# Ledger of designs, part 38: designed miniproteins, single chains, continued (4)

Each design is a single chain, and the fold is of that chain. pLDDT is the mean over its residues in the fold that is shown.

## One batch from the design tools (miniprotein)

Design m13301
Fold by ESMFold2-Fast:
Structure m13301 (fold): chain A 84 residues (1-84)
Amino acid sequence: APATRVRIVGEGPASDAVRQALEELFREAAARTGLPILPRERVVDGKTILEAESLVGPEEIADWEEEREAPDGTVKLRVTAERL
């Protein structure tokens, strides 16, 4: 059955501003992919990392990366899509 696995990973320096920027980017990515995003959060070596993965419908989704500046550093988001 045609399904697409979408994985979203966002990271940046551990700060409240970075976390807010990451949450905004995840909401935008959810809107673009139709993914019901409930990210897992972790902090490793002074970095905040948000990750989400799910299967979406048979729609073709292209991989993309996005960067956004926050007061305390740059946040980076990567979306990867794999057609099953």
Scores: mean pLDDT 76

Design m13302
Fold by ESMFold2-Fast:
Structure m13302 (fold): chain A 102 residues (1-102)
Amino acid sequence: SVLEEIKKLYAELDKVIEQIKKSTDINEQFELFDKALALLGKMIELVKYNPSDEAIEMVKEALKKLIEALQYLIEKAKDNPSFVVYAQLKIKSLEEKLKELE
């Protein structure tokens, strides 16, 4: 079922975010974050064609987890101003997407 596929993507997204928190390599953290964004994109496409309240709530939770992960990465990469600016703009983009689903 589409809902089962979305649940699997959400579970994988959650694991990737935990890997970001466990990593001590900023380059690995960036690669993991890109993977998390790709998983979110797949969830959004599935919800777009198969909308349900449960699926929409899982996308909202995934957006919130990605925002929290970016906030965590900003704290870790304070000495990289270009990344901080990128991450702040990305958080704003994800927050606007979250508002659209409310």
Scores: mean pLDDT 85

Design m13303
Fold by ESMFold2-Fast:
Structure m13303 (fold): chain A 94 residues (1-94)
Amino acid sequence: SLLEEQLARQEAVSERIAEALEYLNRAAEAIDAADLAPEVKRRLASLITAAKLELAAGETERAAELAREAAEEARAAGAEEAAEYLERAARAAA
């Protein structure tokens, strides 16, 4: 059934979005706990918020790009745990 195929695709997308959101939330918690400059925390929080908004809009590829950008910035700042969660979020969203 075409309807069953469409429902299965929607469920798969919803699962990917839920997984990406979980990793973005984990990354945000790691950033808050990390000893980072306030400006760095603000920048990373902004990128995570932008990624979440893109996921809410169903724009998973854009969310993945934003999560990857945030991961690179987190890694450059020494926030390795946050960077790993952001990389996982990007992979889940893609």
Scores: mean pLDDT 86

Design m13304
Fold by ESMFold2-Fast:
Structure m13304 (fold): chain A 55 residues (1-55)
Amino acid sequence: VEELKKEADFYRKAAEVARETAKLNSPESQQRAIDVANRLEKKADELRKKAEELL
């Protein structure tokens, strides 16, 4: 359970960094960075839910 929570935190922070990077990119590159951020957020949410289910 603890490992899943730590992984979720990692992906959440990575998504935040990706969003900040998106703001610095050209409009064409922003869409790609947003897609990456959304994927990382979804992964973090899935890991959080798995940790909750194991309780």
Scores: mean pLDDT 75

Design m13305
Fold by ESMFold2-Fast:
Structure m13305 (fold): chain A 68 residues (1-68)
Amino acid sequence: PELPSFPAGGNGGPDLTLAELEALMKADIAAFTQALLDAGRMTAEEAARREAEATALVKAGIAAEGAR
């Protein structure tokens, strides 16, 4: 079975609020990292680091978008 790709960088649609977009992207990141962890493709340490990094980038992007 192939691991799913997470949608990032605009797959949320234009009608989402910033909070909904953030929640959706965080959920996708968590699901993707969990799938990799469950498949043994990533260590728990790497998964936590990648999830934190990706979540921080999403949060920064949402904050920058909200400032416009």
Scores: mean pLDDT 70

Design m13306
Fold by ESMFold2-Fast:
Structure m13306 (fold): chain A 86 residues (1-86)
Amino acid sequence: MRFTFVLPADGRSAPVALPDGSELVAVATGDSVTVLLLRDGEVVGYVVVDARTGEVVERSPALEGRLTVRAERVGDRIVVTVETTL
């Protein structure tokens, strides 16, 4: 599956439901983008990306190879693309 979020530099997306009942939320803090995987309102995984470089800075081990996150700064906005096998 693929999801695209468009965020202000200090903003949060609406949650997006996954087929297993978990949710994805993207949060931007300046040039740092965190994608959170939530289950029953609790954080069960995360990926942190630098929107300037597109590089993954940190990820929870449980999401390695299951969640691909790309982030790009476009003017005053950050475009976040999430590809998942979850």
Scores: mean pLDDT 78

Design m13307
Fold by ESMFold2-Fast:
Structure m13307 (fold): chain A 58 residues (1-58)
Amino acid sequence: EINNKQANIAYDEGNEAYKAKDYDAAAVKFQEAIDKNPSSGSDLSTYSSARNEAKNAA
């Protein structure tokens, strides 16, 4: 399904923002990855953890 690919793209964009130290943008992108509702629970857990880490770093 398209949602899994879009979730992965948002996650990659979040990682790029995190590397740039734009933690607010990273948190938004990780939230977008979660909102795409990936079919894998492990992906959802990874995205949620990354979003929380970005929010805590901001």
Scores: mean pLDDT 75

Design m13308
Fold by ESMFold2-Fast:
Structure m13308 (fold): chain A 57 residues (1-57)
Amino acid sequence: MLTEEQIEDFIKEAERLLKLGYPWAAAFIARELLKYEPDNEKVKELYKQALDALPTL
């Protein structure tokens, strides 16, 4: 099981990857976190933001 501290660390890393222009990596991390915390609103929002950054217009 992941601790809340570990979940927060992964959220921070995924957000960092989004800012660097790696939305696919951020989406992968967020999706993995959702397997452990499917009801986590911050992770769901992060995953949506990562997916939104993927479109080829």
Scores: mean pLDDT 78

Design m13309
Fold by ESMFold2-Fast:
Structure m13309 (fold): chain A 94 residues (1-94)
Amino acid sequence: SVEEEAKKIVELTEKDLDEAIKRIDEHENDSELITKVGVLLADKIEEIYDKMGDSFSSGIAALVKGVILTFGGTVDDVKKLMKEYVELLEKEKK
């Protein structure tokens, strides 16, 4: 399913950002998959900010998710979220 494929791309983002970016580029014509990946990344980013007590950044992540759900995700939006998510995972480990 598109949902399962999107989850695999998010898991790949955690392990190999460059390969995840390449994979989303290969799926540039799959607007449903791009949107699902964007939503999952925004949710994970929101959860990390919430755990950090950063209510402002958590709120912005929730807003970004709302925009993606309303208008669809773009490849550029998803790449930006992938990079932010990896940066946050590195900060969370410190």
Scores: mean pLDDT 86

Design m13310
Fold by ESMFold2-Fast:
Structure m13310 (fold): chain A 79 residues (1-79)
Amino acid sequence: MKKEELRKKADELDEKGERYYLSGDTQKAVEYFIEAAKYYLEAGDYEKALIASQRALQLDPNNPEAKELYEKAKEMLKK
């Protein structure tokens, strides 16, 4: 998948996460923010990957996958 398509997919997943959060489905919101962060990382959009993983951690502070994605995005931004 091209980076542009990956970023578009990530944006759609992030928007779905926000919609689930607003509807009170916190578990699905976390799942979608995590998927968005994965696609942002693959697209090379490390700033948006950091934000998406932070949103997941805000809702589930001990989520190991969200924490791993957050640390990876943060590390890539240092390069």
Scores: mean pLDDT 86

Design m13311
Fold by ESMFold2-Fast:
Structure m13311 (fold): chain A 100 residues (1-100)
Amino acid sequence: SAEDAKGKEMLAEADKLMDEYNKELEELTKIIEKKASSEEKTKIMNEILARKLELLDLRNKLRDAVAKKDIETAEKLLEELRKKVEELKEEMKALKKKLE
């Protein structure tokens, strides 16, 4: 059905967003490991990792909504996921700049 096709496309987009976030996180983690340790740096990293759990929760909720064919809820969850990934990417870029 059209709803099934749309759900599949939405899940593919969500997976792509998660992959982009994970790549940025890997690069940030490598920079953090190479710099002198600080308590503030550790706090920032823990905050970013906590937000990764929020993204995973949104991805799981999106999958559930798609499985139920609740496209309206799925669209809202995907938009929230896009917004959170973009915000986190900007936060990670700012942290990279401070640590470099």
Scores: mean pLDDT 83

Design m13312
Fold by ESMFold2-Fast:
Structure m13312 (fold): chain A 68 residues (1-68)
Amino acid sequence: SEQGHQLAGQALAAIGDGSQLDQAKQYLDQAMSLVSPEQGVLLRQGFQQALQHRDEVGAAVAAALAAL
């Protein structure tokens, strides 16, 4: 959904900023409520990759967003 895409995008922006991780989690939780459980797994994986491997996050994040 468009709302799910927007919330996922806001979560990624908050991670990139580095100062708003609690807000990033809230955006992720809201995005996950708008998708199937299977898509939610992809969103969670994308979020974890963004936190741990910012330099290599592009593919994982793109896959998670494409699942919305």
Scores: mean pLDDT 66

Design m13313
Fold by ESMFold2-Fast:
Structure m13313 (fold): chain A 81 residues (1-81)
Amino acid sequence: EPELVEESVESVKFPVSDKEYLLATVLYKEGDKYIAESKLIDKETGEVIAEASATSEDKEEAIEKAKEETLAKALEKLKKE
């Protein structure tokens, strides 16, 4: 099983809404690679708005890519509504 390395949760606001969201990111290590999973969650309802994962041999790259992809998906979804 992949080893849990770190977890982070941060509050995010989008210009298209006064609503507050939580960006939760979990980092795992499997062999010589890192796997980051990120989810954007509606703080009021607990609904997952968007999620993405990224893998890299670089810890920071995995985290950044997972967060960027999740936020990009969330923004695209929110712009349509």
Scores: mean pLDDT 79

Design m13314
Fold by ESMFold2-Fast:
Structure m13314 (fold): chain A 69 residues (1-69)
Amino acid sequence: RREALERARRSREELRRRAAEAGVAPGDAPPPPRPNEALLREIGGVLRDLGRGIDRMIATGEAPAPGSL
């Protein structure tokens, strides 16, 4: 688990660093909506979508193809 978290962290940091080096800063983007409200809605949607995808994969015994969500 820790190794997976480290990989995710490094990947996220790398992307963030590359974007910053390219001159793409979040400061140019509009401020995010209220994090608690928007994040709760996003989490709900993501969890629901993930659960559905996983359930379908288990039922069919086959992973969904990329681009076929």
Scores: mean pLDDT 60

Design m13315
Fold by ESMFold2-Fast:
Structure m13315 (fold): chain A 100 residues (1-100)
Amino acid sequence: SAADEENELRIQLGVLGGMRELYRYMLETELSDETILKLLDKLKEIAKKVLPKDVAEELVALIDRAKEAIRAGDREAFRAILEEIIAFLERKMEEIEAKL
């Protein structure tokens, strides 16, 4: 139903917004590599369970790139990828808000 579709979009918007704030927190806060990798793994699991398949696949690919940057000790690449993730999430949020 239209009401069920609207509720699904509102849930997706909330999840994307929460993810955006966590990525901003990681960008602004000095966290251990272990903590970052654990957070990225949890965000990857949430994306796979809650988001549409196409959105989840794109986000997971970005998360996997961020994990590899951390494992390589490449903090500049890591920060750049987090900024790409934030921009991706903001674009998807705008697309959803336009439908509400």
Scores: mean pLDDT 89

Design m13316
Fold by ESMFold2-Fast:
Structure m13316 (fold): chain A 65 residues (1-65)
Amino acid sequence: MSKEKIEKAKEYLKKNNFKSDISGETLTDALISKKDPNKIVNFYDADKVKDSELVPINEEVELEE
């Protein structure tokens, strides 16, 4: 479920002290795979993963239904 992916991503970001340069929120500078909730990358590492599979965590809820 998309909600579970979001929660898992938030926990991952907290554990790794990942922070956004914008507003200090980690949600907007982290990407999560639509198919694999374990595949969470920071925005700067998106080149290592197919960008078509990665969405901002906030949008993932709407697109992954």
Scores: mean pLDDT 48

Design m13317
Fold by ESMFold2-Fast:
Structure m13317 (fold): chain A 93 residues (1-93)
Amino acid sequence: MREEALKLAKEAIELAERVLKELPEMDHDLRASIIAGKKTLEYMIKRGVSPESIALGTATLADLTAEGARSAGDEKLAEEAEKLKERALELIK
């Protein structure tokens, strides 16, 4: 559980960083939300919060990342983020 949650969290952070770098035309409010979500998830990992909380934070960041990618017209990156969200939610079933 914890190892799986941390793995998905790292994947979500890396995908968020790619979307922020590669899609400068993304909606500014979504960009700010992705940055905030990324910082929150990084903080949760450093604080050693429960794997369930890390999974929820991962799902939230992935959801925001999907919306950001979609706002820039990148459906492929949006789909990658949506799949990551689904994987994170499965951990907290």
Scores: mean pLDDT 87

Design m13318
Fold by ESMFold2-Fast:
Structure m13318 (fold): chain A 83 residues (1-83)
Amino acid sequence: SEEEELRTLISLEVGRFADRMRALGVPAADIAEAARTTASAMMSLSLEEAKELIKKVEEILRELEASGDVEAALEKIKELAEK
């Protein structure tokens, strides 16, 4: 079902984001908060909307890799999830 596909997508992609943030030196508490916030936002979306949110989070993480600005990346993820 679409609901099962969405749950699988959320679990897989949020896990990947958490692992990537950990590799980039983001504190564990901030990773946990960002993961919860992103997962919660995705649960309220359609599968296609969730895929678009994933693309936007991926862009934020690429910017984090380039800049090292953890605070800016976390604020952008929070703003994205609050929309």
Scores: mean pLDDT 84

Design m13319
Fold by ESMFold2-Fast:
Structure m13319 (fold): chain A 97 residues (1-97)
Amino acid sequence: MAERRAEELEEALRSPDPEVRIEAAVESATLPEEARKRLAPALAEVAVNDPSPEVRYTAVKTLGTLGLEEMRPALEKAAEDPSERVKAAALDALERL
């Protein structure tokens, strides 16, 4: 069930609707550790490249809760974000790695 939900959330993170992408990023944080690790690359892509700063902020917060060292490059990119809130969230996440 968790693997199937991770696949569904990976698709939702690519939705044209920013509200759907935010909900997918939030729900990603609630999955078991293995499913969250599976979603980490998709969350990293969203955290860096999403056109919505609210979506990027949420994805960065979710990546921060994972504490995965392999996500450091994505968090370092998010620390350069034009949004002050996204930058602050990325720096906080990097401090916890």
Scores: mean pLDDT 82

Design m13320
Fold by ESMFold2-Fast:
Structure m13320 (fold): chain A 65 residues (1-65)
Amino acid sequence: SEEDKLLYETLQYLDNAEPRSNEERIEVLEKMLETVEKVKPRSKEEQLAIDKLKEVLEQEIARLR
């Protein structure tokens, strides 16, 4: 999906950014998760995309902890 692509590009950007601590990377990912959680889905498609984004963000945060 478009949301999955955006998330993947964001993770790739973080991987190629200036050297950052895992703590700083987690902070950015938590901010993204907070933003996604504030979105109210208007369709089943949007709900599925949001759920998928949350899952990927949570997995990446857990991996860095």
Scores: mean pLDDT 74

Design m13321
Fold by ESMFold2-Fast:
Structure m13321 (fold): chain A 85 residues (1-85)
Amino acid sequence: MEDEISRAKDIINELERLKKEAEQLYEKTGDPRVKELLRAINAAIEELKRDIDLATSEQQARDTVEKGEKYLEVIRKRLEEAKAA
């Protein structure tokens, strides 16, 4: 459980870094795709924080990590595609 909570916090920290990169990209480009990506990142961060706060079992903590890793993969891909445009 502690390892899973630690991993979930690492995922949130990485999402916060990607959020800063997306904010800088949006400031330069005004791309609506980047604006939607920022909304998705904010929603993912808030959901994962809530899931961590509500986790009372190792399985719930693990489910939060798996969900967070999927969000991280999708967000990284979308940000790289937006940077390449």
Scores: mean pLDDT 85

Design m13322
Fold by ESMFold2-Fast:
Structure m13322 (fold): chain A 89 residues (1-89)
Amino acid sequence: SEREAAVGGAARGAARGAAEGGANGIAVAAAGISAAGEALDAALAGGGAEEAIEAGARGARRGALAGGGDERAARAAEEGARRGGREAA
């Protein structure tokens, strides 16, 4: 569905963004995992695709920072999650 596509797109976009932002492999993986988890939680709570994408973007930022990424990587992960989620939806 559009919602499932948005969740997957946000996760892939988050990882891509983190990598483009210069994050290490742990931060890249953490950005994608956190984006997927937050986006899925929003979708399960009855949110639409855009709500899932925004939740994924917040998750991407948190994951990138938790994995040792800097502010540049965190912003890139967040932007990547939004871009990937919208492209997929």
Scores: mean pLDDT 85

Design m13323
Fold by ESMFold2-Fast:
Formats: structure tokens, C-alpha cells, sequence
Structure m13323 (fold): chain A 91 residues (1-91)
């Protein structure tokens, strides 16, 4: 399936892409978040990324970083937006 990747670590994003491609998935987009950015900046970047991933036909977004500067509410807003575009968020 077509997938997109979000990480706060470029090496972890690359490792995850290799693992998913080895399992027969196509990585259509990758986003490496800057951990120095505010939660609002990260949320805006993620919302734009989920729209781009959906446009490229991604079915799933894989989050390889367990924590960002996002609040629970901001994380839920991003997840809800992804779901509205037909994307499942995992990680």
C-alpha cells in the first residue's frame, strides 16, 4: 500500500521507509519535524503534510516519533483531519 512517514529523526524516518518498502509498501511522502518549532507550527506543518500525502494516494501515515511539541488536542486534530481524507494514522 502507499504510505507516508512522519518523524522527528531523519535517520529513523529513513530506517522506517526501508522497513516499509521491504514489506512491499510504497513510501510516497516523508516529513522530518523540527523539534525546536512550536506546537502550532508543527500542527500547521502536519496538516499540510497529511493533505499532500492524501493527494499522493497514501492510505496510512506512520509516525515514528512518539512525542512532538503537540498537545493531545493538537495531535487529535491532525489525526481527525487525516481520517477525513481517508488516511489512518499509526504510531
Amino acid sequence: MKVAIVSTDEELAEETAKELEAKGHEVVAKLVLDPSKSGEEVKEELLKFVEEAAKRGAEKIVVTSGSTALTAEQSQEVADHAKSLGLEVVG
Scores: mean pLDDT 77

Design m13324
Fold by ESMFold2-Fast:
Structure m13324 (fold): chain A 105 residues (1-105)
Amino acid sequence: MKFAEELEKEFKELEEKYKNASAEELIKKAKEYLKEAKELLKNAKSVEDIKEAMKKVALAAYFAERALEKGGDKEEVEKLLKEAEELYEEAKKKLAELTGKTALP
């Protein structure tokens, strides 16, 4: 899958780029990815758009968890993880709507 290869490459580049990043920098990146995910999801018209938003949510959660490991602000990280969870659920709901699958009884 071409998309999976692009994702793997992007994650690897981000891991190397932010290997020595401070907790504050990682929190900032998590916030940026959440903002991008929210905008993508708000304007999503296709399954591809929603998958891109879900990818940004996953990146945000990853950076938030790494920030916590480096001694980042626990309250701020918890808030970021909550926002990621909410956006992911919203994305799942939009996916069900666009694909015509009855996700709810």
Scores: mean pLDDT 78

Design m13325
Fold by ESMFold2-Fast:
Structure m13325 (fold): chain A 59 residues (1-59)
Amino acid sequence: ASPELAEAGRRASLAGGASREVAERLGKANGVPPETVRRLLEAKRGGHVGGLMARGGAA
């Protein structure tokens, strides 16, 4: 997981419509499946996750 991914997730959740495109771009750049990035963005929008690290609950 990277801080850039978490930051982009926050920004994408605010943008709404851009979330999907951001997820695909981040997935390609970081070698993470876009589906995984999408799930993280959806969790932030539908949940109260404030510290998601995208690496399977590394906390």
Scores: mean pLDDT 58

Design m13326
Fold by ESMFold2-Fast:
Structure m13326 (fold): chain A 80 residues (1-80)
Amino acid sequence: MEKIENLLKKLEDERAAMTPEQRRVERELAILYAAKGILTAALSIYEELGDDENVAQVKADIAEIDKRIAELEKRYQELR
């Protein structure tokens, strides 16, 4: 347990060195990656149900998230 607490504190110290803008972009990227994970799980469920219409819709939603991730990753690179 102590080892995990020490790792978390080290990560907090590293994050404290980041600018507010860098932290904001990193947080937004984390949220988008989490949303993509949820949609990927939903896609598997709709595929199991044979719901081609919802499969197509979820794939479109994932594609929009991928575009947003790509734009934010470009912004993150520009902040370096």
Scores: mean pLDDT 79

Design m13327
Fold by ESMFold2-Fast:
Structure m13327 (fold): chain A 64 residues (1-64)
Amino acid sequence: SPIEEARKEQGKLSAKLTTLAKEMELKGGAKRSDYEALARKQSEEKVRMDTATGIIMARGERFA
């Protein structure tokens, strides 16, 4: 469960944050402060994703 949730969250967060960042870039300077805040949040989410990846690897859920 946590592994599948981590995979889904990783995908959704990456896609959503990337889409928002691109949209802010297109809108330009008016969104610059929001873009900076979002970039920092994206970095924090990266840490969570790396942790989730570590859990997946450590648990060996893949019977390859």
Scores: mean pLDDT 64

Design m13328
Fold by ESMFold2-Fast:
Structure m13328 (fold): chain A 119 residues (1-119)
Amino acid sequence: MKEKAIELLKEAIDYVKQAIDTLERIREKAPPSVQEKVDEAIELAKKAYEYLEQARKLVESGGDRDEVIELLKKAQEYLKKAIEIVSEIAKDFGDEATQAAELLYRAYKLVEEAIKLLE
């Protein structure tokens, strides 16, 4: 189970990285009023990334399972907030923002699967 959890977390981390890269590209093209919302989404996605990396390292080191689950639940909350903001941006920026939202949602589902596997 440990190795499967690590694989799921690595995949989730990769999706979050891809979403951040996509959001940074949107930021460069966005007017200042939208840049603030993109920056907020990037910050939330980066916090999710940090919690996912901490959880992955803790699983790899054989750390406390309950602590891993708490870190993953924190990552889910940040992903959920990022998805909400990115979905609003997608109304004005279409395909690229929709792609970023989909990447974050895929990461969210992988984290949910990892939590179920660890519980």
Scores: mean pLDDT 88

Design m13329
Fold by ESMFold2-Fast:
Structure m13329 (fold): chain A 100 residues (1-100)
Amino acid sequence: SLSDLLSKASKLAGQAKTAIDNGDIDTFLKIVDELEKVIDEMFSITTNKTQRRLLVQVGASLAMMKMAHFVLKDEPVLYQKLARKTVDNIQNLIREIQNL
């Protein structure tokens, strides 16, 4: 169900925040990949236009994390700072979807 996928997305986003706060970029990126799969599945079953719009924003944020890691491969401190801000935004977007 969409509710089960939202619960899974929320849990994964929390795990991503913990990993990046600990400087574990490898674990963080693995969780980002898992979260992308959950978001894609949610998008495939969601018919609500507002939820679809918010899911697109989450997907874009996750793609940004992967692209930023490639660009900032030699700047892990800057990447970690960007990733922390981005995961906070992702958690907020997931909460907005849950409240619809």
Scores: mean pLDDT 90

Design m13330
Fold by ESMFold2-Fast:
Formats: C-alpha cells, sequence, structure tokens
Structure m13330 (fold): chain A 89 residues (1-89)
C-alpha cells in the first residue's frame, strides 16, 4: 500500500514542518504554507526520484533540524545535518 504510506509520510512531514516553523516564530499562515509545501515536495520527490517514504521523512527531519540549528546560530550543526540528508537522497 505505497500510496497510503506516502500520504502518511507526507502528512507527518507537513505536521513536523509546520511545528518547526511555528517554534521559529513564523506566523501561523506562513507556517501552514511551509508545512503544505514540505508535504507536496515529499510527494514530488517520491514520484520523480523514487525516494522511499521512510527516507523522505528522515530527509525532511534532518532538513528542519538544520533550519533550527541555523536559527540558533549553530552553523556547524546545520552543515552536518545537510550532509546527512544528502546521503539519504
Amino acid sequence: EEERRLEEAARRIEEYATRVATELGVPKEEAEKIGRGAGELAREEHRERGIPPEKLEEIARLGFEGLKAKAKGDEEKREELEKEAAKLA
């Protein structure tokens, strides 16, 4: 049931992205747009590149953790997380 797994992964990515954006002080409407965009990007990456839903969730989590690190001024941590995400893609 690939479509269900993909939709569940995209939904979790959307929820996580919205949460992280909100924690970083992004206004509610923009945080929701970021979340929706992340979920849509996950569906597109699966369709275009065949990345499994499990890896899409992992890549998204690493990307958003990198964004949080950057917001805290931890540039080294951000670079490490971007490198780990690249290994999964």
Scores: mean pLDDT 76

Design m13331
Fold by ESMFold2-Fast:
Structure m13331 (fold): chain A 74 residues (1-74)
Amino acid sequence: SAALQEELDQLKAQLIARVQQLAAALRKQYGADAKVTITVTDTEITLTIQHGDETKIETLNLNEALAEIRALQS
């Protein structure tokens, strides 16, 4: 129980760090012409990319992502 919670907390932190790395790479790739925003909640990570007149929004459910990562590690 406690060990499982610690594992999930660690995986969640790693997932958030990976999304932050992706956002940094996108900011570098598109430069000043794009606004890249990450919003993190207890249940979701939302990545918003605004480039010129176009807006793309990608939402990742943390519980679903953690379940997928655990399935891949089994």
Scores: mean pLDDT 76

Design m13332
Fold by ESMFold2-Fast:
Structure m13332 (fold): chain A 120 residues (1-120)
Amino acid sequence: MLTLAHFMVALILIRNPQATREQVIAELQRLGLSERLAEEVVNDMLERGWLVVREDGSLVFGPNTPEELRRLREEIERARKKGIPIEEVIERLFSGRRREFLLKALLGLLTPEDVRRALA
């Protein structure tokens, strides 16, 4: 099942398309995940084939990436070409708790309770 933590990884990679596994884990920790949970999320996505490590060490979306994550990338790239902030894309594509969580993540306002729910 697709979780909020998976969307966080997607947002990090969309912002930093050459990010390594180590850089993604560090950014997840900056956003409020523990090292263990950050590693578990990235490793889960790698094992599912949602992410692939390239020869240069960068993470990219793999052949099995869920459509929801690919759609998020496409909408952010379209918005970027029009000068629309990523926050407005999140507000448009998501609703309820998922919208609130992702906006909090972008602002660095995640609580331990928000992080616990993201991994459920």
Scores: mean pLDDT 80

Design m13333
Fold by ESMFold2-Fast:
Structure m13333 (fold): chain A 90 residues (1-90)
Amino acid sequence: ERGRRGIEEGLRLAQEAEAAAKTPEGQMAAGAGALAAAVGLTLAKKTGDYKAAAELAARGLEAAAEAAEEHDPEAAELLRRGAEVAREGA
């Protein structure tokens, strides 16, 4: 369950980033991050491969953070934290 909890927490942080985002670009990036985490969670549930799912979620959240950073640093920070938590399984 550890890997699953990490992905779930990454998704929660991406949703928090959407709520914290002050720009449409930040909201779109956070939404993309949340989608990546949700896809990762679905993959984990269907395959049982939480390591591959966590890596997919983390990479998506990292890409979303980079996209948000130039427009919405607060959302980008939450997305970067989401990626870290997803990969670490915490």
Scores: mean pLDDT 82

Design m13334
Fold by ESMFold2-Fast:
Structure m13334 (fold): chain A 76 residues (1-76)
Amino acid sequence: SSTHHLEVDLAASTSEEDARALADAVAEGARGVIEDTGERVHVDIHVESEHGLAAAERLKAALEAAGAEAELHRRP
């Protein structure tokens, strides 16, 4: 089986509005790929330290709701 891999890097300065827009766009894209191809979508979300963590958690939740796999990576 095939898996589509995507990486998302969240800046510490990402605004709450930009984070929502990004979450909606990426989740919709993942859903489209799953519906069109039947293949898996796995997204690696990278965030610096404690900054951007809320945005990363929102993106993870949106991706999982769309049927994608999402993994959060905190860089030390």
Scores: mean pLDDT 76

